Designed miniproteins, single chains, continued (2). Designs and how they scored, part 22

Each design is a single chain, and the fold is of that chain. pLDDT is the mean over its residues in the fold that is shown.

## One batch from the design tools (miniprotein)

Design m4737
Fold by ESMFold2-Fast:
Structure m4737 (fold): chain A 82 residues (1-82)
Amino acid sequence: GPLIQKAIEGVKLAAEIAIETIEDSVSDPTIIATLKESIEKKTEECISEVKSADADPDKIDSIIEKCQDDITSTALSVVEQK
């Protein structure tokens, strides 16, 4: 339904921003590849959790917030190492 679709779009947007942040901040292709794989895996896990939330808005919102934080933290781990 619309809630699940919007939630999936939000998670995907967070992943896109995180990947862009990594690509902008990191010059090592091996590190970029590793972090992108981590974000992609996180994104797929989050999408599965959203789909399993039975369209409960409160559960979906909590999943999105946690997922966005986890994805963003993965990208920021590179910035914090500077």
Scores: mean pLDDT 79

Design m4738
Fold by ESMFold2-Fast:
Structure m4738 (fold): chain A 85 residues (1-85)
Amino acid sequence: SAEEQIERLIEELRREGASEEVIEKVRELARLIREYREGETEELAERITELMLEIAPELQRVARAKGVDESNLQAVEESVEELLK
């Protein structure tokens, strides 16, 4: 599930010493996804998409710099895309 992928990513980001700012953005994504599962709205889908576009390049930068596995980033992106369709 998207939540499981995001929890794994957060743990990996913390282990590799990513900034709290980056971790907080990923937590916000998890919160929005949970809200979307409880009540699917276009507003939530748009917010999730916007946040993903904002964090994806930052996560890729952190992955390259800190040695975070990019497959976990891809899994999160794919899971969210699948959720939103």
Scores: mean pLDDT 76

Design m4739
Fold by ESMFold2-Fast:
Structure m4739 (fold): chain A 81 residues (1-81)
Amino acid sequence: AMEKLLSIPGVRETLKKLEELAEEIQKTEDEEERKKLKEEMERLLEEALELALRQSPPEFHEAIRELFGGARERAKKKAEE
């Protein structure tokens, strides 16, 4: 299921950019810049969700939404810490 989502054009590229942004956050000492990078990661996650939904049959939409919903919950928990 997840591997099929990663094979959708654009989704894998977006996830790769998220990994690159995570590395930049670790390298960045400026708190304001870190905040901008975290906001960019959230935007890319939403873009990946929309791409997955547009490129997938309706029967996969529940699984996709649940998967990315979990990712948002983790991001929110990290922001609260």
Scores: mean pLDDT 68

Design m4740
Fold by ESMFold2-Fast:
Structure m4740 (fold): chain A 95 residues (1-95)
Amino acid sequence: SEAERERELLRRLEEAAREYLEEKGLPLTPENLALVTEALAQAMGRLVTEEGIEDPEEALERAKERVDETLELLLEKAKAAKDEERVAAYERLLK
């Protein structure tokens, strides 16, 4: 099932987000977990669509290396959108 595959990928993204936060010594809040999970999903999507990485496992492993870069990109997008709450949240993750 595609839905089962998507659910398993989301679980793995959430697990990777938790590991990222623990490694950085950042709080494991629902907000932080959601933001890092979103950054991982966006990095993975770009690796699949722009870099041609067809293996989801390879895309996830490479996305883990791009979390900081993707959070910085999302911070700049939030600034352009004048979303002050998201700007503050991304700045807390990057500091």
Scores: mean pLDDT 85

Design m4741
Fold by ESMFold2-Fast:
Structure m4741 (fold): chain A 62 residues (1-62)
Amino acid sequence: MPASRDLSDEEKLKRIEELLSKLDPNQVITWVDPAGNLVTMTLGEYYDLRLEQYEKNLAERK
C-alpha cells in the first residue's frame, strides 16, 4: 500500500499485543519498536522484553 500513516506508540503496542495473543511463541515476527526501528525477533523473545520492561516500571513505582 502506498499510504503509510504514523501510528502512535500506544496503537503500535496494541497491534503487537493482538498479534501476540494469536501467534505461537516460536513464530518469528517483524515489528516497529516505539523508537521507530524495524526489529525481527521471536514472539517468545518479545514476551521476555515486555516482561523485563514491565518489571522495571513496577520496581521504580515503589
Scores: mean pLDDT 65

Design m4742
Fold by ESMFold2-Fast:
Structure m4742 (fold): chain A 71 residues (1-71)
Amino acid sequence: SRDDVLRLYLEITNWIVEQADKNGLSPSQKDLLIQQALDTASREVAAGKSPEEVRQVVEEEVNRLISQLNS
């Protein structure tokens, strides 16, 4: 449902804010991560993946991007 998708996006956004804070990312880097993650989540939802599957894909991508930003 729409409410389930909105809850998923909110949970993803809150998790990224926490990860950005823990990793000392700038506001611009945090905004980039949120944009990339929500773009990915939107595509995965459109592909018919479950909320759990979408969350796993997003977490893997965000962790990879954080590693690249700290290089």
Scores: mean pLDDT 86

Design m4743
Fold by ESMFold2-Fast:
Structure m4743 (fold): chain A 100 residues (1-100)
Amino acid sequence: SSADKLVEQLELLTIGLLLEAQEALKRGLSKEEMRERLEELKDTLIEQFKKVPGITEEQLEFLEEVADEMIEILVENYPDLKKAFEEVMKLKKEAIEKIR
């Protein structure tokens, strides 16, 4: 279903953002450099998601909104990512519950 596809894309986006934030921390990047990398990843994944048959503009906007909230959590807490990762995972669960 389109809902199952949306959940799958949300899970891929979440994992991607967490891995990118972890990589930024390992490389000692600045908060600004991490934000740029997270925003670029978001844009790339959203463009890929647009190609999924049956996905609506409302679902795409929802995914972008959740991604933006995740990015802000990661950026605001950087370089302390432990709490940020827990908050991002909680936001993912809440977003999935809204889809289902």
Scores: mean pLDDT 86

Design m4744
Fold by ESMFold2-Fast:
Structure m4744 (fold): chain A 88 residues (1-88)
Amino acid sequence: MTLDEEIEAMILLMKARFALRQVEELYEKAVKDGVDPETLEKIRELLERMRKLYDEMVEAIKNGDLDKAREKVRELEELAFEAYQLYK
């Protein structure tokens, strides 16, 4: 992997970690705000799917497949957006 590719991989990791952190914080806030159990379950399911995508992205980076890593980050960001839509 080139230095430029390593920098891109680090940026993808940071983006994915940020999106995960934001949805984890959203879930904690939703629990504290007394959001209905059905909505909480949907956010939890999205968060679990995001964690699986994160693991797949990490494996793609380890294998030098940056195209796959970019795709996984995009999917992860889409799920984060869905979680925000469920809360508000």
Scores: mean pLDDT 86

Design m4745
Fold by ESMFold2-Fast:
Structure m4745 (fold): chain A 67 residues (1-67)
Amino acid sequence: APSVEVSEATLNSALDKLYLQGVLTAEEREKLSVRLSKIKPLTRESILAELQKVLDEKGLSLEKALK
């Protein structure tokens, strides 16, 4: 499938969910939001790559965090 661009609203909703689940701190959410806002095109793959780095630093599974 062609790379699907993610809207800013969809990204913010996903980051808010991760924050509420305790996966991200408020500071980590803000840093990810700022970093991802500078990535063009904003795709699911680019979002997952940046999120995976943050989760790996915390010893959390990306698969479990997104399910």
Scores: mean pLDDT 71

Design m4746
Fold by ESMFold2-Fast:
Structure m4746 (fold): chain A 90 residues (1-90)
Amino acid sequence: MELKEKALEYLDKAIEYLRKVAETNPYARKGLEAAHKAKIALEQGNYDLAIKYVEEAIEYFRKALPVGGEYTRKALEYLEKALDYIKKAK
């Protein structure tokens, strides 16, 4: 499996969990926006920009964690996996 394809799969999984949190949390909405921008950048082959936006999404989601929610935790896990694969594909 291509490293870029794995990164896109994990980004898509993160985005699914992010949507569930974004309805009630402004930091989660910012993180979801950043994750979508990361996906577009990755699809265009701009790995540096994709890394920047995934890191931005991770930071916003860490700010969205007052206590920790299952969906937010899963989104962070998948964003971190996506970031690892983007760095390896670069």
Scores: mean pLDDT 79

Design m4747
Fold by ESMFold2-Fast:
Structure m4747 (fold): chain A 69 residues (1-69)
Amino acid sequence: MEPLSMEELRALPPEQKAEALEKNIVYLLKNRPDLTEEQIRGILAGLATVLGLSDEEFEAAFEKAREKV
């Protein structure tokens, strides 16, 4: 799946920003069991920053993702 531009990601409604992050976390948790949660957080930290998400929103997305795996 081709990623949206940084400007498009920043322009998304808050709900869609959180959903985009959650989907990426779910994908990594399911397909990359070799990665720790800390490594997944590190990989997605840049995406969370681009989306303008707070640490609280990031953790909420991560908890929702864990429930789906």
Scores: mean pLDDT 74

Design m4748
Fold by ESMFold2-Fast:
Structure m4748 (fold): chain A 63 residues (1-63)
Amino acid sequence: IQKEVDEIMSENDEKFASEQIATASTLALVEKKSPEEIEKYLISQGVSEDLAKKLGEIAKKLQ
């Protein structure tokens, strides 16, 4: 029961996360933004601090 709700939420988050990963990757590889700059930008766009930090870690790994 709780697993069903969690699964649906996870699937919805995956689509949103994919779009944010693409944005973070572009900022890191094309714009050459630092992970800190990417985190600040995403937070300014309404992304949660936790998700923004995870995206910053991905960007750091790409650099």
Scores: mean pLDDT 69

Design m4749
Fold by ESMFold2-Fast:
Structure m4749 (fold): chain A 76 residues (1-76)
Amino acid sequence: SAEEALERVRETIARSDLSDYDYTVASRAYIEAREALEKGDYETAIRTLEAAAQAVTDPAVREALRRAAEAIRKEL
């Protein structure tokens, strides 16, 4: 589910040794996407996660963000 994929983003951030940049970008994207989903704004949630995936350098966090965007897209 979208909720499970977003939780995976949070878990990946927590267990990864991230730069300040990657941590800030990924954490903001997680919070913003979660708020957008709570409001039913799927388009904003998807764009936020995809933009963050393109910006971060850590491959595990990038993949988690990408998978979360895809999971939300499938729940339209």
Scores: mean pLDDT 86

Design m4750
Fold by ESMFold2-Fast:
Structure m4750 (fold): chain A 94 residues (1-94)
Amino acid sequence: SAELEALTEEAIAAAEEAIAAGASPADVRRLMYERIRAILDRLRAQGASEEEIVAAASAVGRAVADYVAEKDPSLLDAVEAGAVEAIIEFLDEL
């Protein structure tokens, strides 16, 4: 999926910029929440199924987690927390 690849690349680039800027775990958690939430809202607007939306958001979250685990493992919990929070809140609004 070209769109999923682009969304993944954008999310990783945002995480790379945050790490380079010396972002705190709180900043990274907020960034991941905002990025995953935007992906969920975009795919919903395009008429994707709930299963497809959650699968795509989870895939992006995992790709960023893998990147961050290699680059700065101290931020891994923040990445996971932000992604999970976005998915839970999205599902609660359906």
Scores: mean pLDDT 87

Design m4751
Fold by ESMFold2-Fast:
Structure m4751 (fold): chain A 84 residues (1-84)
Amino acid sequence: SDEELAEIVRRIFDTLARSNFDLEAIEQEVRRLVPNPEAAERLVAFIKEKIDNNDFSFLVIPPGGEVEFARRLLEEAGVKPEDL
């Protein structure tokens, strides 16, 4: 649901900020929030690649709110919302 997408993004970003970009903490939170193991792995890999490259453009929230931002993040990670 849209609420689940917004919650996933919010929790991931909270974990990024709180853990100072600790990949282990991020992986644990993503796997907790995303029931589909393949989708969780893709999201973790996407975030890791961005952190490794110091590319934080994915943290820029577009106009339109949290749900649209979450969908964009999933699309960039190669994850379909229905696969969560």
Scores: mean pLDDT 72

Design m4752
Fold by ESMFold2-Fast:
Structure m4752 (fold): chain A 68 residues (1-68)
Amino acid sequence: ILSLLQEALKKARDGNIKEAVELLEEARKIAETLTGQQKKFALSNIDGVARVAFLTELLPDVDSEVVK
């Protein structure tokens, strides 16, 4: 799961949003096979990564005017 999340973040940064979403969906499917605390932990991490990736896409360079 962690490797899938790292790859998803990399794809999002590279502009491959579709691939990032697919990796997040794959990680979520794996998390759904877990139980108890492991499932909660995995879903929390997936949600966090998804929020970061989607915020980057939805609020891309709002401040891009001259941000070095």
Scores: mean pLDDT 66

Design m4753
Fold by ESMFold2-Fast:
Structure m4753 (fold): chain A 99 residues (1-99)
Amino acid sequence: MEEEKRREELKKKLAELGDELTKEIQEAIKNNDKEKLQEVLLRLGLLNIANLYLEQGDLEKAEKLLRLTEEKASPKELEEVVGKKVAEMVERLEKSVLK
């Protein structure tokens, strides 16, 4: 019961943040702000990772990612939370676009 309540609270916060990010996407599109749109899409990715930690029962990591998503996490902060492997995957994708 107590663990379920913590999960429900986190799920509610993640849903609320998702709604806020959706509004930011709409604003970025309206203003033709491609840089802002990329930042908001990255934050949506972080929110999805937070949901994965929630499903795994790692409530502490889920809460930490939720905070970083709210504050527009920098790439360095992302490395600290999700680890070097995710940062390396992003680098690898960028290199694959370089031919």
Scores: mean pLDDT 68

Design m4754
Fold by ESMFold2-Fast:
Structure m4754 (fold): chain A 100 residues (1-100)
Amino acid sequence: SHLEEELKQLLEEILSLGKEIVERSKDPTLAETLERLEKAAKELLKNKTEEDFLKVEQEALRFITLASRIAKENNDEELLKKVEELAKLLSKASQIAKEI
């Protein structure tokens, strides 16, 4: 469906931005949370269940929480902006997932 394709594109954008956030932060724990998010996203694209989407939201929220903390502790305004952008993409993905 069109919504399913749109959700897939948003997930790809979230993961791409997540990689930029990890590369900028250089934090190994944040890299591990991104790997968990990538695995959850792959499982969602394969199984397409509500439960798989909730797992993506859970792992993304963990990533956002840690990345936001790192950005604030390092006074990294650019990193914080990227984290806020990822949170907006997640909100949009959540809205689309409810319509599928």
Scores: mean pLDDT 88

Design m4755
Fold by ESMFold2-Fast:
Structure m4755 (fold): chain A 68 residues (1-68)
Amino acid sequence: GMADAEKGFEAAKKAAELGKQGKLEEAKKYLDRSERYATRAVLDGHEAEAKEVGKAAKEAGKEAGIET
């Protein structure tokens, strides 16, 4: 649902923050969580929102210095 997309965005933001702190393994965990929330959003018919979560996660990965 939409709540899954929202949680996906929050996970992506947390990943960026953790990456900037040098916590790369934790940042990767939050990027993975963001992708899982995006998948749930797709399953609930929110494909457009899931794509936006994916873009946010990719941007967060770049901000964190993680290749995605």
Scores: mean pLDDT 77

Design m4756
Fold by ESMFold2-Fast:
Structure m4756 (fold): chain A 106 residues (1-106)
Amino acid sequence: EAEELAAQVKEAIDSGDIDAAKENVTRLAEVALRAAIESGDPELVSRVAQATRGAFENLDGLREAKAAGDEEAYQKYKDGLLSNVDTLVEAAREARKRAEQKRAQA
């Protein structure tokens, strides 16, 4: 689920569809946050919150760069967004593993 959403964000950005990218980032952030909360790890919740904030800041930067025709700024914000997306996927994976370990010990 998280990996599929990340792939959809990349495809949307590569096609210049920032609205589709924002929708998929929102879904990915919700998946990652739910997993982090279920893990009971406040560090994972903090990482998801920070990566989510960074992702939306990079999406805003992408819109501004596209409107200005600034290809260098667009690439910078694209790279930043993909880094935030990778962080959300990794946090979701770690959270799922911790939640499963917690359930196995309960």
Scores: mean pLDDT 84

Design m4757
Fold by ESMFold2-Fast:
Structure m4757 (fold): chain A 87 residues (1-87)
Amino acid sequence: MEERREKERKAIAAMVLGTAGLVSAEMGDLESAIDAFQGAIDLAREISPEAAKHFEEALKYIKEGDLEKARQHLLEAMRALDAAVEA
């Protein structure tokens, strides 16, 4: 159960950071958005390479100013994290 609890904690932390990053980007705080998404990517890499890839795509779109695509990839990353915790 410790292994599952560790995955759950990292998944929650990655989801919180990804959400905070998107909010920062929507408010025009690109520096905070980049830092938050980088944290989410690093945590997600330990749990789900698929989730990490979606966080990387979300960050790419944030840097390009495409917040709609960034939001779509954030949702896919969160979905992949949920699947990884339940597996």
Scores: mean pLDDT 86

Design m4758
Fold by ESMFold2-Fast:
Structure m4758 (fold): chain A 74 residues (1-74)
Amino acid sequence: MLSEEEVEALVLEALRRAGEIVRQFEAGKLSLDEAEARLRELLAEFEARVDNPRARAFMRGWVAWVLRELRRAA
C-alpha cells in the first residue's frame, strides 16, 4: 500500500509528464494522435502503479479533460 505522500508524489510526476506531452504537441513536435496515445499510456502506467481509487479517478478525469481540450484546439 502506498502512503498518501507517495501517491501525491506520483500524481505530481504524472502531471509534469502530461504537461510535457501537451507542450510538445503545442510546439508541433507531436501530432494529435501521438499526444493522445502518450497521454493514454501515461494514465495506464499510473493506474498500474497506484491502487488509490480517488487518485485513479482524479487522473482519469484530468486526462479525459485534457484530451477533450486538445481535440477542441485542433
Scores: mean pLDDT 84

Design m4759
Fold by ESMFold2-Fast:
Structure m4759 (fold): chain A 84 residues (1-84)
Amino acid sequence: GSEKLKAILEIRKHLREAFIAYLKGDKETADKHIEKAREIAKQYGLEEEFDKLLERFQKHVEEAKKMGAKSAEEYDRLRVRKTL
């Protein structure tokens, strides 16, 4: 059904916003987006999918911090440079 697909897209949007906020040092906004994503996952029975997305999110945050990225755009630029 389209309902679960829409929920997955909303979860992914919230995690993207959390990533952007986290890199800017806005932990409060990041936490609010993660919480909204978790609530959507629970409502639609997507907790397992959410856990996998959250693990990927945490790995990206750690990688961005190791690279010294201060924004999602900077992380993307540094990541592209590393793969060239």
Scores: mean pLDDT 80

Design m4760
Fold by ESMFold2-Fast:
Structure m4760 (fold): chain A 69 residues (1-69)
Amino acid sequence: SMEGEKLIKEIEEVAQQILEEARKRYSPEEVAQLEHQLQLLLDEARVSSVERNKEILDQLRAMLQTLRK
């Protein structure tokens, strides 16, 4: 669906922004661990429902806001 495809794209975009913010603040080892966790969420998003992907997007947006404080 168009809504599902848009959500996956937004999840991918927020995940990239999280990694960019993390690279400014954390060690390469910590960033690699975060990248692995984000990849697992992206893999889940590609096979999950629209409702689950809304939850994933909200979680990632909250994480990004925390990193920017």
Scores: mean pLDDT 87

Design m4761
Fold by ESMFold2-Fast:
Structure m4761 (fold): chain A 96 residues (1-96)
Amino acid sequence: SHMLAELEELVERLKAAAERGDVETARRLIEELFALSKEYFKKTLKEGKYEEGIEALDRAIEALDYAREKLPELSELVELEEGVLALMRGILSLFK
């Protein structure tokens, strides 16, 4: 999936920005990763690809956790977005 490849690229870019302490780039990438994760959730839910959607959401959550660990000033943003992604993961798990 093109969207999955884009999501994996955003995950790696976010981890790199977090490692170098680039708060503004990390903030932008967190927003982009969240937006793409929501769209991929909708796509995988519609297509019945529940396991693929869960795996993608887990990768996004892992990247957000990493960004929060390296850049604590982004903790509030990450916590809000992870809450939404966890809910989406839960929805996909109901249809497994």
Scores: mean pLDDT 89

Design m4762
Fold by ESMFold2-Fast:
Structure m4762 (fold): chain A 90 residues (1-90)
Amino acid sequence: GSKLYTATATVTLSDGRTVTFQVTLDDSDPSDVSFETLSAAPGYYVSSVTLLSFSGNTATFQVTVAKVDPKTGLVVETETFTVTVTLTEI
C-alpha cells in the first residue's frame, strides 16, 4: 500500500517574521501535497507548496508565503523559499 509522510518546517521571511507549516505527502501521489499553516505572524500564510524532489525520507519543497493587507484583504507581497525536510512515516 501507499505510505503517508509528514513534516513540520519554519521559514524566516525577509522582514524577520516566521511562518511554521506542516506538509503531508502520499508516496502514491507525491505531487499532491497537503499543507497547513500552524503558526504565522498576522496577515501571513502559506499559499502554495510544490514538491521538487523526494528520495528516501527526504523531501525538498518550493514554498510560497503570502502577506494580506488587513485594510484591503488583498495579497500585497509573496516570498518563495526552497525547504528541505526529513519526513516521518505516519
Scores: mean pLDDT 84

Design m4763
Fold by ESMFold2-Fast:
Structure m4763 (fold): chain A 97 residues (1-97)
Amino acid sequence: KEEKLAKAEELVKEMRELVEELKKEKPDSERILEAIGEIGKKIEELYKLGVLSKEDYEKAQELLREAAEAARRGDTEKALKYLEEAVKIAEESVKKF
């Protein structure tokens, strides 16, 4: 449990740092799509560690899909909001673990 928690906390910290960096820059759609890919991999790793419930994992994946669709349409602000919501689900799951 302790080893899994430490790994989960590191993954969440990395995802949060990425989101905060994106909010400071003027990210284009390409940059946001790359970030969605990185965050998606970290969310999958959290699920495999047993830190995310199936319901929270599915919600996070849905938000990442919505973020990717918004980014492809050039709505970078909406894409970032969906991306941050997905990260918040991961953060709350780690707090409850």
Scores: mean pLDDT 86

Design m4764
Fold by ESMFold2-Fast:
Structure m4764 (fold): chain A 65 residues (1-65)
Amino acid sequence: ISDKIKSNPELREKVLKDTNELFRLFAEEVEARLAGDDAAAQRYQAQLDAKIQEINNFLKQVSES
């Protein structure tokens, strides 16, 4: 699917945006964990898991079309 994403600027923009958001959520989770804020870390972990699912579902749709 790399070739399909590379040839479509809209798909590339979406993948970059989603990837940047994923890294941001990961950084927030790590920061919360280092601060000992277990509640915040749990919240960011759940958001990370949801975002990974969204990305996987999107990539699956792109590969099937």
Scores: mean pLDDT 79

Design m4765
Fold by ESMFold2-Fast:
Structure m4765 (fold): chain A 85 residues (1-85)
Amino acid sequence: SKEEIAEKLRELGLDLLAAYVRGEITPEQLRDILEFARENPLLREQLKASLDRGIEELKDDPEVRAFLEAVKAALDNGDLTVPEL
């Protein structure tokens, strides 16, 4: 469920993605946050580390894994296309 996914994301330190999954922030707000993180190397490094843990932990959920990989790609290359969950 979305709630179970959001809780696992929170446990991994991905609180912003948990909020997005719960509908607490919009896709536009998430894109703005990811753009800000791209401009800040420390935040980018921390977020990427948490995303890598999330990708491994949630690997049995292809939709969630694809979402996390897309968020990581947005940080790496500026592809701000964030898929829906």
Scores: mean pLDDT 77

Design m4766
Fold by ESMFold2-Fast:
Structure m4766 (fold): chain A 62 residues (1-62)
Amino acid sequence: KKVEELKKKIIELVNENRYDREKINKEVSELIKELKLSPKDLEEISEFYGEVVSNPEPLKLP
């Protein structure tokens, strides 16, 4: 559930701030710190974030 909420937030941040990588990275890093994710969840989020950030077009919410 926490991972799903974070994924939605990441998509929103990327769609709203597509060209502001520094802002996206900062916000996502703070969210990850606050959630204290398990290693497995952190790996899942890292993979998801990499895919979303490298995509030039807005993505659908999960």
Scores: mean pLDDT 70

Design m4767
Fold by ESMFold2-Fast:
Structure m4767 (fold): chain A 74 residues (1-74)
Amino acid sequence: EKEEEEKKEVEEFRKEAEEVKELEENGEITDEDLERAAKRAVKVLNETEPMSPEEVEETLEKYLEALRKRAKER
């Protein structure tokens, strides 16, 4: 049961990554959009494996940095 939820979260993360990629190709991706995507991904992960507030913030920062870096490299 828990393994099924983890797989679903990975699939949702992939869909969000594809959505971000499409926005990037259109040249309309904003930092605010990246922040929303990162916050949503961290929230979904936290539902499967409860993280401390510090871990949530660290994970959010890592996701946001990764998304910003990819957007800037294009």
Scores: mean pLDDT 67

Design m4768
Fold by ESMFold2-Fast:
Structure m4768 (fold): chain A 57 residues (1-57)
Amino acid sequence: MSISIEDAVREAAYMKGYLGHELSDEEIDQYSRISGLTKEEIRKLIEEGKAEAERAK
């Protein structure tokens, strides 16, 4: 399937949160630069992934 860079970064950020992998501020900034998403949007996706992992207990 054809996935945009924005969609790929959204999925990656969510999965990083779900797997409990913390991204540095520099890594979040890099994701923002390549995708056009704000750092705040990326952080929200990470937190959504974390919340989902906690609900799956």
Scores: mean pLDDT 79

Design m4769
Fold by ESMFold2-Fast:
Structure m4769 (fold): chain A 69 residues (1-69)
Amino acid sequence: KDVEEFVKKFDKNGDGYLNKEEHKALLESLGYKPTEEEMNVKDKYEIKDYVALLARKYNVSEEEIEKIL
């Protein structure tokens, strides 16, 4: 739930997906500076796309992050 709440903070449209600008804002909040190439992977991002990223940030497994979604 914490991961879901964190991601939803950047979902201004409330549609359950992050657009490229919202995705960039989320990555910047985590200290990343994404390139245009990294931003071109998807047109929409969902909570599961951030599981691996947040697992590394918290030094936990992806399974632990999935349990709180």
Scores: mean pLDDT 69

Design m4770
Fold by ESMFold2-Fast:
Structure m4770 (fold): chain A 102 residues (1-102)
Amino acid sequence: MFSADELQAAMDRIEQRMLAGVPVEELLENANLAELSALFTLALLGENSSTEDEKLAAMIKAAKENQRPVSWKTVEELRKVLLKGRELAKLIKENNLELPLE
């Protein structure tokens, strides 16, 4: 459907909006297909990722060392994104939402 670069750009946009405090319901309502894939990826990461400071610091360090363009620059910002991902995962389950993969 879209390239890895398009998905990464969508991830960056969604993470930036999460950091700006945009509600998860608004993120879902206005998402294109790449942004929907990014939202579902972030929901999965939020459910399965630890929010422990040491693990978040390691993720930030890895991103910097690999020169990856990520919107989260601090442990607090990454925690905010992961917690928003958990809120999103709950909303997806409550509304039986699925990625349109056809």
Scores: mean pLDDT 74

Design m4771
Fold by ESMFold2-Fast:
Structure m4771 (fold): chain A 63 residues (1-63)
Amino acid sequence: SHMEEVLRELERFLEESRERGKKNRADLIANQDDPEKIAELREKSQKEGDELGRRFNELVRRL
């Protein structure tokens, strides 16, 4: 059913978001002593977060 398809997509999205969060956290820890690199990584994470938020809202609207 349409609902089951959307719920499956949502589950996959949540798994992808979890993995992305883990990677971003690891990158920040690895570069903790480099303020320029931290600023770059934070900007990248913000941009990725905005895209993930957009995708989440699109999935929820389909329910």
Scores: mean pLDDT 86

